# Designs tried in a protein design run: designed miniproteins, single chains, continued (2). Part 77

Each design is a single chain, and the fold is of that chain. pLDDT is the mean over its residues in the fold that is shown.

## One batch from the design tools (miniprotein)

Design m6663
Fold by ESMFold2-Fast:
Structure m6663 (fold): chain A 98 residues (1-98)
Amino acid sequence: MEKLKELLKKLKELIEQYKKNPSMEILDQIQKLILEITKLLGEIGAGLEATVLLTAMSLHVIGLQIELELGIEISDEEHEQLVNALLELVEELEKLLE
């Protein structure tokens, strides 16, 4: 549990860093942390609900990566809303894990 809490803390910190300065490198780091968390939760036998939240987080990051790579124009407000939605998913996972 301690290792999982540290990874979730790092994930939230990276999301906040991305919010301040969007970059593909930070999104790649976020995706790697989601994968590490997914592997740890799989090892400890976490329920379906945790898997659903992690899948949603991963898809959200992929969406942000596609938008940056293709230069799709979205407003600063829409971008902030997408990043905040990702952060909300992390907070939901933290609550689920107690």
Scores: mean pLDDT 80

Design m6664
Fold by ESMFold2-Fast:
Structure m6664 (fold): chain A 71 residues (1-71)
Amino acid sequence: MMTLGSLVGMIFSGRKSYSEIADEISKDTGMSRSNAMELLRILMNPDFQDVAYSLLDEPVDEAYKKLKKLV
């Protein structure tokens, strides 16, 4: 199962667009593409970086639920 840390690693690799990363999140976790895109927007917001980094070991879907409560 994809962790938030794995997702952050994909973003920093620069090899995939955010659209492609959102498709991979949906495929791996079962999240809607819309929710995956929202997660990527949250991760790109510096106001949430400290919270996001505290959740790196969490599964992506669980990290999204926790981060969504802050938005």
Scores: mean pLDDT 79

Design m6665
Fold by ESMFold2-Fast:
Structure m6665 (fold): chain A 56 residues (1-56)
Amino acid sequence: ATEEERERILATYRENNYDVAATAEALGLSKATVQRIVLDVEVDEGLALIQAGVAK
């Protein structure tokens, strides 16, 4: 997937109240594709939060 496509999926995901099925339907993608991209971003954000937490 391209970086632009990933940003579009995340923006649509947020607009649809974090609903994977609604996001997939709005973008004409499979639920698996949307979920994979969301999980990749969530893992990256989770690691950043853990690193920030260690400083406390």
Scores: mean pLDDT 69

Design m6666
Fold by ESMFold2-Fast:
Structure m6666 (fold): chain A 71 residues (1-71)
Amino acid sequence: DAEELLRELEEALRRRDLERALAILKQLSGMGLVPESAVEALEAALAAGDEVASLTGIRDALRVAKEKLAQ
């Protein structure tokens, strides 16, 4: 369920569980709610150790997914 995945993503963001957030973004991308480029950007940020970019990417993906579900 996409709404449950969004709730889990918000929880992962709150806990700064970046690996869990990446797993959820991959599922949301498979559902068409998040672009594949968002998953790739988060993977790159995590590989670089850039926590600010990682958190920003998760917040942006959450916003985009919520907007698409409202359509």
Scores: mean pLDDT 84

Design m6667
Fold by ESMFold2-Fast:
Formats: structure tokens, C-alpha cells, sequence
Structure m6667 (fold): chain A 93 residues (1-93)
């Protein structure tokens, strides 16, 4: 099974998805709300959005959500790790 810390990251993705689809919030608004409520991963995502990488965050979250919906938690976590690595590379010039 996944470590609890990894499951918390996937839980943040699920919460963002719920805010976007059920509450009709933007990705940025969802990340800001959860970060304000103390979600550390939502704060990481918000920092990347503020750095101009919103479209990369959106793609990563959409792909991770599809893997979660398919019941593949390991694939969802891998998508998040790969996405974070690519965004870090994009910030290095």
C-alpha cells in the first residue's frame, strides 16, 4: 500500500477536483482555498501557479485525476512526481 504521506498528496488532488467540478472554482481558486486551510501540497501547487506554470499544474492534476478514477494510486503518484520534476526543470534556466 502507499505511505500515508503519499495518500495525503492524492487526497489534495481529489479535493482540488471536487472544488473545480462541484463548486465551479478555478484551479487557482481551489489551490488558494486549500493552501489557506493548511494543505501543504496545495501551497506547493499554488507556488507553481504563481510562478507562471498554471497550465503545467492543470495538466498534471488532470492526468493524476484520471489515474485516481481508474483506481491506480501508484500511477497517480508517479504522474505527480514527474510533473513536479518537469516544473522544477522549467524554472531552471
Amino acid sequence: SLPESWKRILDTVKKIYELINKKKMSLREAAEKLAKEGDSFARVLLNYIKAGLEEFVKKMIEEAKKAIDDGNELEAYQIILDGLVEMIKKLKE
Scores: mean pLDDT 87

Design m6668
Fold by ESMFold2-Fast:
Structure m6668 (fold): chain A 84 residues (1-84)
Amino acid sequence: SLEEKLREALEKAHELLKRGEEPEVPEELQPLVDKLAEALKKIGFSEEEAEKIARAIVGALLEMGYSKEEIKEIVDLLVKKLEE
């Protein structure tokens, strides 16, 4: 399910953040990073923290082999959950 994919991506992103790894995100996915970072700022993360977390999540999804369209759907789901 989409929720299971999101859970696995969050676990991978958390591991990347713990290791201090900054994944490379293609410029074409930057709008998704920006969208997710904006949602994270609304729940209390600083601008720097929000961008770092958003990049880790999008980077994790990319490393897991998801297409750009699938990454968009998963990010949109996470943004919706953060806004509720």
Scores: mean pLDDT 84

Design m6669
Fold by ESMFold2-Fast:
Structure m6669 (fold): chain A 69 residues (1-69)
Amino acid sequence: SKVNELLKKSDELYQKGDEDPEKAYEYYRKGTEYRAQGFDEVSGTLGTFERLQGLAETEKRKEELEKKK
């Protein structure tokens, strides 16, 4: 389904962010947006919630990358 394709695209972008610390922020941001678009197909409220959660997740991932020497 379209939702599954968007979620898969999101997962691929998060993985790319983990693999490329220099572009991690760009990949995590794009991944969050695709994931939110998937949830928007179900409910706009879920999409909004996912965007807010994605910001928190992006901060955690950046912090983890900063600790990885």
Scores: mean pLDDT 75

Design m6670
Fold by ESMFold2-Fast:
Structure m6670 (fold): chain A 95 residues (1-95)
Amino acid sequence: SVQDQLDERGSVLSDRLMDIIMNRPDERADANEVLRLFMQGVLAIQSGDLEAAQRSIERLRELEREAKEKGKDTIAELAQEAVDLVEEALRQYLS
């Protein structure tokens, strides 16, 4: 199902962020913030708090932009994936 695909992609994203948090001190704070915002977005959708989900998306997009400006390409890619996953989950919830 599409939900199973989102769950798998979310698990891969979480694993990649956790690897950075554990093993890459210079990127740890940004990776932790991406993971936190991603989890908040997912939980907001599960609870039907669509405004909170949208705020998480907006904050992830800001983090992606800041990461790109600082040359943190890996963090920017992971933040973009987090946005894509939360937006797709939100679209499914609304359909």
Scores: mean pLDDT 88

Design m6671
Fold by ESMFold2-Fast:
Structure m6671 (fold): chain A 72 residues (1-72)
Amino acid sequence: SAEERIAELRAELDRVRAEYNKQSAEIDKQIAATTDPEEKAALLKKRDELGHQYLNRMKALEDEIARLEAER
């Protein structure tokens, strides 16, 4: 059913958010620990790229949930 699919997508979205929070926290910890400007720049770029990847994935899930909710 649409309700079951929406519940599955919401659970996946929660898992994706948890994964993003874990990975971003680890990078933020590394940024806080580094004093090398080049290493810091690389970590900031990695965090930015991670943000783009996860935001796109989360948006795709949110859009699918919204579509299914509109169709029911």
Scores: mean pLDDT 87

Design m6672
Fold by ESMFold2-Fast:
Structure m6672 (fold): chain A 88 residues (1-88)
Amino acid sequence: MLSLEEIIEKVVELVERFDELRDQGRLTDVVGKLSSLLEGQTSGDIVDALEPYKDSHPLGTKLVLSRLVNELTGEAQKKAIEAYNSLL
């Protein structure tokens, strides 16, 4: 089982590499890995960790936030929805 810190690190890596991996035709791998990493997550801390990346890596950040909206509940889900809408 990965710690929250390890999940955040791997999610940030995927955000930073999103454009590269998409251009290489590896988007399915990115989506699959994100789904596995985010499954069962309850913490809004992942949303906070993405804030610095929204301007530098908007597409990767938007993808992760869209997945978090589906995985999180309650206040953490609301936080993810607000962050996602800020990118629209």
Scores: mean pLDDT 79

Design m6673
Fold by ESMFold2-Fast:
Structure m6673 (fold): chain A 74 residues (1-74)
Amino acid sequence: VVLSKEQKVLAVNLVFSKPSKTAEEIAQELQVSPTTAWNLSKEIEEAALRLMFELGLETVDEDLKQRVIQQVTS
């Protein structure tokens, strides 16, 4: 299933919310299967870790979230 850009943006915000949302909670918010939500959350986490490493960041800020959104929606 191809996710819309809007669904991916919402997923990034849910993954980096405090407290963080579980894959099941993300699945409910996006109206997708838990497997789809889990795979998407893993993609988002991997993109964030790569960008943090490249930029020398220790925490996820709003600028990093926007970069993750661009990475997963491109």
Scores: mean pLDDT 77

Design m6674
Fold by ESMFold2-Fast:
Formats: structure tokens, sequence, C-alpha cells
Structure m6674 (fold): chain A 86 residues (1-86)
């Protein structure tokens, strides 16, 4: 888990330098927890990270700012919507 969180965190910092360390941590933890809970493959994890990066990049370009808690809740909601069958 720690290694997965670290890799996601490094990617988020490179792709979205506008995010604070606290926001990056919250997002990385939410993604890693979801991946472990649902037994996602490495390929599925890469796909989810790419999707989250694209969505956040769009939101940041529009001037949207999220607290660490809001970022965590948003990521969790997005992931649940994608994997809702069931």
Amino acid sequence: MEELVQRIRERLRRELPELTDEQVEAIAEALAEFAEKHGLSPEEIEELVELVVRALRSMLAAGVRLSPQEARDWVTGLLEALYAPE
C-alpha cells in the first residue's frame, strides 16, 4: 500500500503541480484504498490515475479549488460511479 500511495503521489505532483501536498496525499490515499478494496490490476490502477488526472486538470483550469477532504470525497464519488455495477 505505501509504495502504491507513493507512486500515485509522485505522478500527481508531476502532472498537477498546482495541487498542495495535502491534496495530493488525500487523492493518492483514496485511489490506493479503492484499488486494494476492489482488487484492481496494475493496468486498472493506471487507467484510474489517468482519468483522475485528466478530470482534475480540467477542474483546475476552470479555477476550481478543493480542500484535501473535498478532493478525497470527490475522488471516492467518481470511483464509486465508475465501478457502481456493484
Scores: mean pLDDT 79

Design m6675
Fold by ESMFold2-Fast:
Structure m6675 (fold): chain A 58 residues (1-58)
Amino acid sequence: GLGAAGRAGAEAARRAGHDPEAGRREGTKSYVLGTAGALAGSSDGAQGAAAGHDARRF
């Protein structure tokens, strides 16, 4: 749900070095709108965390 999308957005933002609060807000909005953020956040952030981790790694 929306909570999982928010947590996933915050987690991805943290790993990428962004503001986690902005990531949480983006994740929640994207879930409602069905945009790019929902792809990362809909299942509790595994995909979003992986994407953020990969970007931070490099």
Scores: mean pLDDT 57

Design m6676
Fold by ESMFold2-Fast:
Structure m6676 (fold): chain A 68 residues (1-68)
Amino acid sequence: SAMDEINALLAEIEAIIADPSLSPLEKVERSFELFSRINELMKTLSPEEREQARKRASAAFERVKAAL
């Protein structure tokens, strides 16, 4: 499902944040690509699923900002 793919992409973002081999710039670039995919998938979700995805994506975005 689109929600399962969003959850997998969010897990990839967390792995990127936690990777000590990546520079801050590489973390930003790779995370932005994944957020773009999440945004496209969110267009296919129900309003309830979209709210859940938005909350998780916002939390992940704050984690990326904190890693800079």
Scores: mean pLDDT 84

Design m6677
Fold by ESMFold2-Fast:
Structure m6677 (fold): chain A 93 residues (1-93)
Amino acid sequence: MEVSRQSAADISLVGAEFSLEQAKKYKKKLEESSVEEAEKYLKKAEMFYESAKSSAKAAKEADPKYKPKAEEIEKEAEEVLEEAKKIYEEKKK
């Protein structure tokens, strides 16, 4: 059947949610890790944060209807990254 802008926005939003969940997962692994593994998990959290923001931006640009949800994901991703960086700095000491 027909391919709509709605479908593209939905795919991007799902990708953003998946990336946000991965960022949260790596933040948790960072909390549970040794100092040696902490940098690796911080880098993974940063990668998924960038992916979540990119996908959320794509979703809201494809369909303005998803702007509130996309902005919520962007905000949550930013908070996860900020917390992950704080945890890493505390482990580094």
Scores: mean pLDDT 82

Design m6678
Fold by ESMFold2-Fast:
Order: structure tokens, then C-alpha cells, then sequence
Structure m6678 (fold): chain A 93 residues (1-93)
């Protein structure tokens, strides 16, 4: 993945006539990875808050909320997907 992203960035720079160094490409990928980590952390926080709001509105049980929050903290894909569904439903209100 990292090497594929670096190669695509080099190709894009060449097509646009932009001169970039290998170090600048590495710095851009490192920044992208750091942004992705921060976005994932923010997403999990928002999903947990959405689950708590769903609990307050009586849309899920206390036991379901606790299990889902702990599963999200463990980065379980099914729990992240379920949390995202709850977040999207609440955001439409």
C-alpha cells in the first residue's frame, strides 16, 4: 500500500510538471498516515457518542450499548460497521 501510494504520487507529480524529491513524497505519505490515524480515532469517538445517544433515546439496550462500545474499542470490523449505521441514522435527525 505505502509503496503503491508513493508511486502514484510520483506519477501525478510528473504529469503535472511538479518536481518533488523522494523525501517530500515520504513526508506526504507519513502525513497521510498520521491524518488517517487521527480520523480513525475521531471516528471511534463519534461512534461511541452516537451509541450513547441511541441508548438515551431507547433505540438500543444498555447491554447492547456496552458490548458494542467495547467491541469498537477492540477495532472489531462488525462493531465499527454497526456503530457507523447508528451514527448515520442519528445524523439524519
Amino acid sequence: LREEIKEKLRELAEKKGIKVTDQQIDDMVDLGEEIARKLMEALKKNLIEAIKKALEKGKISEEEAEELIEAIKRDEPEALNEGLKIFVELSKE
Scores: mean pLDDT 78

Design m6679
Fold by ESMFold2-Fast:
Structure m6679 (fold): chain A 71 residues (1-71)
Amino acid sequence: MPPVRATVVVDAPDEKAAEEAIQAIRDAGGEITGRELVGDTLRIDAVFPSPEALVAALRALEARGLRAVVE
């Protein structure tokens, strides 16, 4: 199946929250191609092997108490 490219926008008030968000995406099978922190908002560009992997990443972020959206 073709990979899915997405930007995940996470509320990351500190470096620890940012690392937790990155780990959640990687654990779901997301390959991080870029990241940018603007204030307390972390934008993570990632390539997922499937739409199901992207959904799993978002679910993992929510389970960790992190507010996340996809653009």
Scores: mean pLDDT 82

Design m6680
Fold by ESMFold2-Fast:
Structure m6680 (fold): chain A 55 residues (1-55)
Amino acid sequence: MAAKRAEMQALVDRGVQLTKDMLTNKMSNEERAKKVEEIRKLSAEVTALRQEVYA
């Protein structure tokens, strides 16, 4: 349980950092699309871990 919770927190923290980078830095549409896709993948992983931990 503790290890999975730490993994979830790390994924959330990474998603927050990517979102801040997108808001504070100028970037191309291609770079933005890649970061959005990465955030989406992180969100899916958090959801999967949450289902595993709480289901």
Scores: mean pLDDT 76

Design m6681
Fold by ESMFold2-Fast:
Structure m6681 (fold): chain A 83 residues (1-83)
Amino acid sequence: MEKIKELIKKLYPNLTDEEIDELIAAMGPIGVLESIFSEALFRGELTDEMIDELIEVAKELKEKGYPKADRIIQFLEKLKAQR
């Protein structure tokens, strides 16, 4: 799950690798994605680039068998299409 860790490091540069791994273990990778999305939306910082990064992370999670990942991909692609 390299893409999710890279995204977290980019958004939260003060977190250590250990803290990131612990966060993912506690919330689950889908929960982390939902949290990142909600915070970005609340702050008005949800850019097309961030949506693209979230889609790429969700695609990796789908390949790893996370059942909610496909729904997240569809939602984010639809949101991006609205501009």
Scores: mean pLDDT 81

Design m6682
Fold by ESMFold2-Fast:
Structure m6682 (fold): chain A 59 residues (1-59)
Amino acid sequence: SAPMLSDAERAELGALGTALAEAMPSLSAEQQERAGRLFERAAAGDAAARAELRAFLAA
C-alpha cells in the first residue's frame, strides 16, 4: 500500500481488490479495462477513483 493511505483506506482498497478479483470473470473486456484502470488509480491514492470503483462494483 502507498504510505499516504490510512489504515481504513488500505482496508477498503484490499476489500475492493478482492471484490474486483471475484467479479472479473463476469465482466466484459471493456468493463475489465475500466475496472483495472480505476484500481490502478485507487492503489496510487486517488480517492475519486476508489469511490468510482466502489460504485462500479456495487452496480
Scores: mean pLDDT 80

Design m6683
Fold by ESMFold2-Fast:
Structure m6683 (fold): chain A 88 residues (1-88)
Amino acid sequence: GTMGGNIKKGHDLYQKALDLASVDPKKALELALEAADHYIFAGRYDSAVQMLLDVGKKLKELGHEEEAEKAFKRAKEIQEEMDKLAAS
């Protein structure tokens, strides 16, 4: 497939965030936020939102509520920007 480097980088960071969620929740959140930025740069707002919700759910299931809330907040902010772009 002809995926751009930013989509691939986003995916790689997302996978690493999931792997680290139980061992280093703060680093998992950091990587998830970086993955979101790469997806946004590629114009993939939907991918950024879904990825942050997936990482947030994993963090919440592991008892890392603060990190989960930060992931969910960023997903909401991106969804709101996507909605504004769709209305334009």
Scores: mean pLDDT 85

Design m6684
Fold by ESMFold2-Fast:
Structure m6684 (fold): chain A 86 residues (1-86)
Amino acid sequence: DSSLLENLNQQLLNDKNNYLENSNNEVSTLTSTLNTLAQQAVEAAKEDSEKSRVLSDQAIDAGTNAALILRDTNDYVKQADKLINS
């Protein structure tokens, strides 16, 4: 039934768009966190090398989490696009 396939494609498209929006919001938040922590780490490096190291590690963690979300989002979108009109 072509109408059933169209309904499934519409649901998949909606789910893809919602996932992409949520992922973009998470990446934006993590990028903001990365930038703030990186700036704090640079400033701390002038007075406290240990504090600078901790802040740098936290900035790297935020950046790594953002990269993982982008990777997972790209994989999901690629799979969803293959199912839509494949």
Scores: mean pLDDT 84

Design m6685
Fold by ESMFold2-Fast:
Structure m6685 (fold): chain A 69 residues (1-69)
Amino acid sequence: SLLEDLRKLMEKIKEVVDEQAQKSIDTLLKNDSRLKLENIAMALLLLGKRYNVPQELLEEVEEYLKKIE
């Protein structure tokens, strides 16, 4: 499932960011559940770049975006 793949990426990123960033990521799915998966994944990529997430995880989000498009 594309949604399950996105949740798995969010969990990986949450492991390497602080509590404030984790709350921002959780909000993407809980409060904005009506947003398209593409918009959520794009927001996740921007948050990951802002919080200096490892390039390998950012690349996993970019690969996910290619599957959506």
Scores: mean pLDDT 79

Design m6686
Fold by ESMFold2-Fast:
Structure m6686 (fold): chain A 65 residues (1-65)
Amino acid sequence: MVAEYRVAPEALDEAVAAASAVPGVRVRADRERGVLTVEAPDLEAMRAAHAALQPLIDAGKVTPL
């Protein structure tokens, strides 16, 4: 499964760290585009990655695409 997020430049490293902490998740950051790509093996891992990003989403620094 793949999900993309728009990330504020100042939150990019924090968003990468949060999503990467989820087992089995792979993360790619495009600093120039401000896009975080999260690749998960299943729906459970994708939900865990989204939950890990929720504090940054609530702060307006990360937006699901």
Scores: mean pLDDT 85

Design m6687
Fold by ESMFold2-Fast:
Structure m6687 (fold): chain A 86 residues (1-86)
Amino acid sequence: MREVVTEATGRAIRTIGSIVDLLLLAREFRRLGREDLAREAERKAREFSEEASKAVKGSPEETKRKLEELERRAEEEVRRFRELLS
């Protein structure tokens, strides 16, 4: 149980990192005049933040699994937006 909680904390930190990356990408898109992409990245960051908040309400094992899935999805969206910036 203690180790599962520690792992869930690590996953939460990685998820927060991806959310921050999306917000930084939104800022760059806005500077480039790509307001549509900035709004989309901000919306994705908000959606992931809401899912992370819901994920921590389950059992430690469910929380870990949900945060792992959420981190993978968030990393994929960060990658997609980075490709659009290039």
Scores: mean pLDDT 81

Design m6688
Fold by ESMFold2-Fast:
Structure m6688 (fold): chain A 68 residues (1-68)
Amino acid sequence: SASEQETLLRLLEHELRRSRSMSREEIQALLDGMKAAVAAWEAEHHPSPEARARMEAILAELERILAE
């Protein structure tokens, strides 16, 4: 549902903010976990293009942080 989608997005955004205090190993584990959670959710649901773009932006930001 849209409510469940928004809850997932808010959780991912919260974890992204929290990542600023994490070690590189913890950020990698977080990214792997987020990718798995997003993939599992998408397998069961049809996300809106806007929601998918937001999810991809969050994952891309974590990957950018790891690339530094």
Scores: mean pLDDT 78

Design m6689
Fold by ESMFold2-Fast:
Structure m6689 (fold): chain A 84 residues (1-84)
Amino acid sequence: RYTVAQLVAELQGGLEVHGSALLDKIADASGVKEGSSVQKAAVFITNHLNPAESPQPLLDFADSIQATQPLLAQAIRLAAAMKN
């Protein structure tokens, strides 16, 4: 499991390398066969979240990328909601 800060750093680094392709890359890595890329990515993110930590830094990150990466921001918010 990642700390929330580590997960934010990994997502930020992934965006720098993969740009808009990061959502589909995370979705593929989830192993989920059915659903949208957003739903698949949300499952991957929620499974890597430490449930003992506040998801607030991850939600702040989602807000920061909303204009450029709205679907990834949606996947992050869905993941946080699934753990809370």
Scores: mean pLDDT 80

Design m6690
Fold by ESMFold2-Fast:
Structure m6690 (fold): chain A 83 residues (1-83)
Amino acid sequence: SLSFLDIAKKKEFEVDEELVKEGEEYYEKGEKALKEGKYEEAIEYYEKALEAYYKGNAPPEKILPVEINLGIAQIQLGLDKRL
């Protein structure tokens, strides 16, 4: 059973800050991979960041940049494999 304090914290904070931080760490790793041209690695990290953000109820302002950069990495990977 959850304690009264855990229930009160969950009522005040709808966002899971630990999962949001996990998503931020994966996003940073994805950004580094993207800058290095490691598109498959960047895609994997961005997908992990989105999973953590969705589970943590992260705000759209955190989710949207990851979705955009995931799309960029997917396009770049497609171009790289065709050349």
Scores: mean pLDDT 80

Design m6691
Fold by ESMFold2-Fast:
Structure m6691 (fold): chain A 82 residues (1-82)
Amino acid sequence: LDIELEEVGVIYKDDDVEVIGYRDKKNPNVYYSLITIHKKFDSKEEAIEEARKRFEIPGEILKVELLDDGFKILVKGVVIPK
């Protein structure tokens, strides 16, 4: 991605989940959230469904990456825990 991001800090953290906030360096009013959930999934679709159950995602889902012990999802905007 051609997006240049600046880390602004941890927005949310619990035992299973961490959300790190980012700001667009070119557009400082535009924010992004990186959600890391430490729970195993077999597919990106299942991972997206779990994220939507846990958080309100106001903007676009830009990327989903499955990890050995969980997944990462990059979204536009600031996510809100449900």
Scores: mean pLDDT 78

Design m6692
Fold by ESMFold2-Fast:
Structure m6692 (fold): chain A 80 residues (1-80)
Amino acid sequence: SFLEEVEETLERFRKELIKNADKYSKEEIIEEAKTIFNYILSKTPEELKEEVKKLLEEKAIELAKELGWDPEEVLKEIEK
């Protein structure tokens, strides 16, 4: 399904960012996450946007925790 493809894409992206975390600043990682999240939302059917937004929020929190960052701070930066 579309949601499964989104989750797989986000998981690959998360692993890539974590693998290269020492090569990027916190600001660069957040900006890259914002870029991919916006791209995914731009391709999401209107009827699935709320479910995808929730999934993106969950994945942003997971990413922040794995990198040792404050999840609330990261979520606010990504969501504006």
Scores: mean pLDDT 80

Design m6693
Fold by ESMFold2-Fast:
Structure m6693 (fold): chain A 96 residues (1-96)
Amino acid sequence: SDEELERNRLLTFAEASVSMAMMGARSLGLAEDEEESRRLLEKLAEVGRAINEATEETLPEVVEKAREVAEEARRVDEAVGRAAERAAEYLEEALK
């Protein structure tokens, strides 16, 4: 039960971090590049859905997807990238 509670907490923190990354990406679209922002938002939304649908069996694949999207996000904006990377870090901790 304690292990399940900690895993659920880490998944919640990962989802919150994805939400922060999405807010940052939306702000970039309003200020700089709307098409690039939209593509990044779509990828971040896919990561968010994957976290919500994650099982113990699929969690390693969700970590890989989150890492790939975080790397792409970091190339677009450092702050958005850091938020996405933090989500991947929480997912990696949940995998242990």
Scores: mean pLDDT 83

Design m6694
Fold by ESMFold2-Fast:
Structure m6694 (fold): chain A 55 residues (1-55)
Amino acid sequence: SAQLEELERLLAQTREQLARYADDPTTAAVARHELAELERKLAALREDPSAVIPL
């Protein structure tokens, strides 16, 4: 689905940001939090593909 593809794209982008800013503890902490939230949303959408999850 378009929402699943968008979540996977955001996950890839957030992982790249985390890698890029690994030496900045504040930015790395924010990126890790965002990554965890996106992974939770992706898991929920995979369990129920008909779910409408706000991004």
Scores: mean pLDDT 78

Design m6695
Fold by ESMFold2-Fast:
Structure m6695 (fold): chain A 85 residues (1-85)
Amino acid sequence: EVEARLTALAEALLKAAEDILKTKSPELALRIGEELLALGKETSSQGYLELGRRAIEAGELAPEDPERAAKILREAAKLILDALA
């Protein structure tokens, strides 16, 4: 259950990174970040709060620096996948 949810989250972050590189749109990354911040507050999870902050940062950077924004999201996804390994 948790493993499946974390895998889906990593996939969502990677998809958001691809979307930013293609469109420079912050929308998907900001939405994911807001959802993660809400989840982190509800569950008192520092991990979710940190991932949420990273996704918001990537979304804010997307129009100006899409390469850096995508890198932030890919690094966040890697942290999740490495934790599941």
Scores: mean pLDDT 83

Design m6696
Fold by ESMFold2-Fast:
Structure m6696 (fold): chain A 85 residues (1-85)
Amino acid sequence: MTLEEAQELLDRALEAARALVPRIQTEVDPSLDEEEALYAAAALVLAAEEGLSAEELRERAGSWRALAEGMRKAVEAIKKQAAAL
């Protein structure tokens, strides 16, 4: 997978995730703020594309907030790498 393909995939996942933010905040973890819910939703969108379970991702991260933080850092790292090119 190229950096361009990874960035395009993440941009599409984040766009899809915006529609899921209210659902994440009501049905998954109401303590998440809007940004945390967006990144958690993006991780779920990508997990579904790869056939991974949402519960397994949450357990690996330790919490929904930790999963959101990890996803945010991954997105920022890819955007920074793309901007440096």
Scores: mean pLDDT 75

Design m6697
Fold by ESMFold2-Fast:
Structure m6697 (fold): chain A 81 residues (1-81)
Amino acid sequence: SLEELAQEAQELLAQAGQAIAAKDVQRFQEIMAQIQRVLGEIYDLGKRDPSQAAAAQAVLDEVSQQAQALHDQYLALLEAE
């Protein structure tokens, strides 16, 4: 469901933040790959069920924005090393 995918995305975002704090570049990359998979599933759900399209887009926008912020932190971490 969209709710389950949104919850999974939020948990993965939290784990990505923890990986950045731990300076675990490999784990961060693995979690970001999982976030991309979940974003794809949310996108497909919105396309498959037009009644959920607006809600799915809102989740995509929120998760993508948070993932971009984490990616920016990751780039800063690489520059500091």
Scores: mean pLDDT 85

Design m6698
Fold by ESMFold2-Fast:
Structure m6698 (fold): chain A 86 residues (1-86)
Amino acid sequence: DPVARDAAEVRREAPPAAELKDEIDALRQALAEKAGVEDRTHPDATPGEMYATIVNLKVLAEEGAADAEGYRAIVARYEELVAAAA
C-alpha cells in the first residue's frame, strides 16, 4: 500500500511518539532549556514538529551559536532515538 509505505518513510525520519514517549518528553525538556523553543516542546507536539526543531538546532550549531556543542548533543540524542525506532 502506498499509504503504508509513506507511513514507514515518515517513521524513519521522525520516530512515532507512542513508542518513544518518555525519551521524546526528555528531549522536549532539553530543547526548551537550550533553545527556548517552548511551543515546539509542548507535551502534545508531534514527531514532525520535533524533527523541524532539530533541523533548526543543526542550523544554529553550524552558524556558530554560543552553545553549539549543546545543540549537537541534543541533535545526536534525537538521531539515536530515530535509529532505535527504525
Scores: mean pLDDT 56

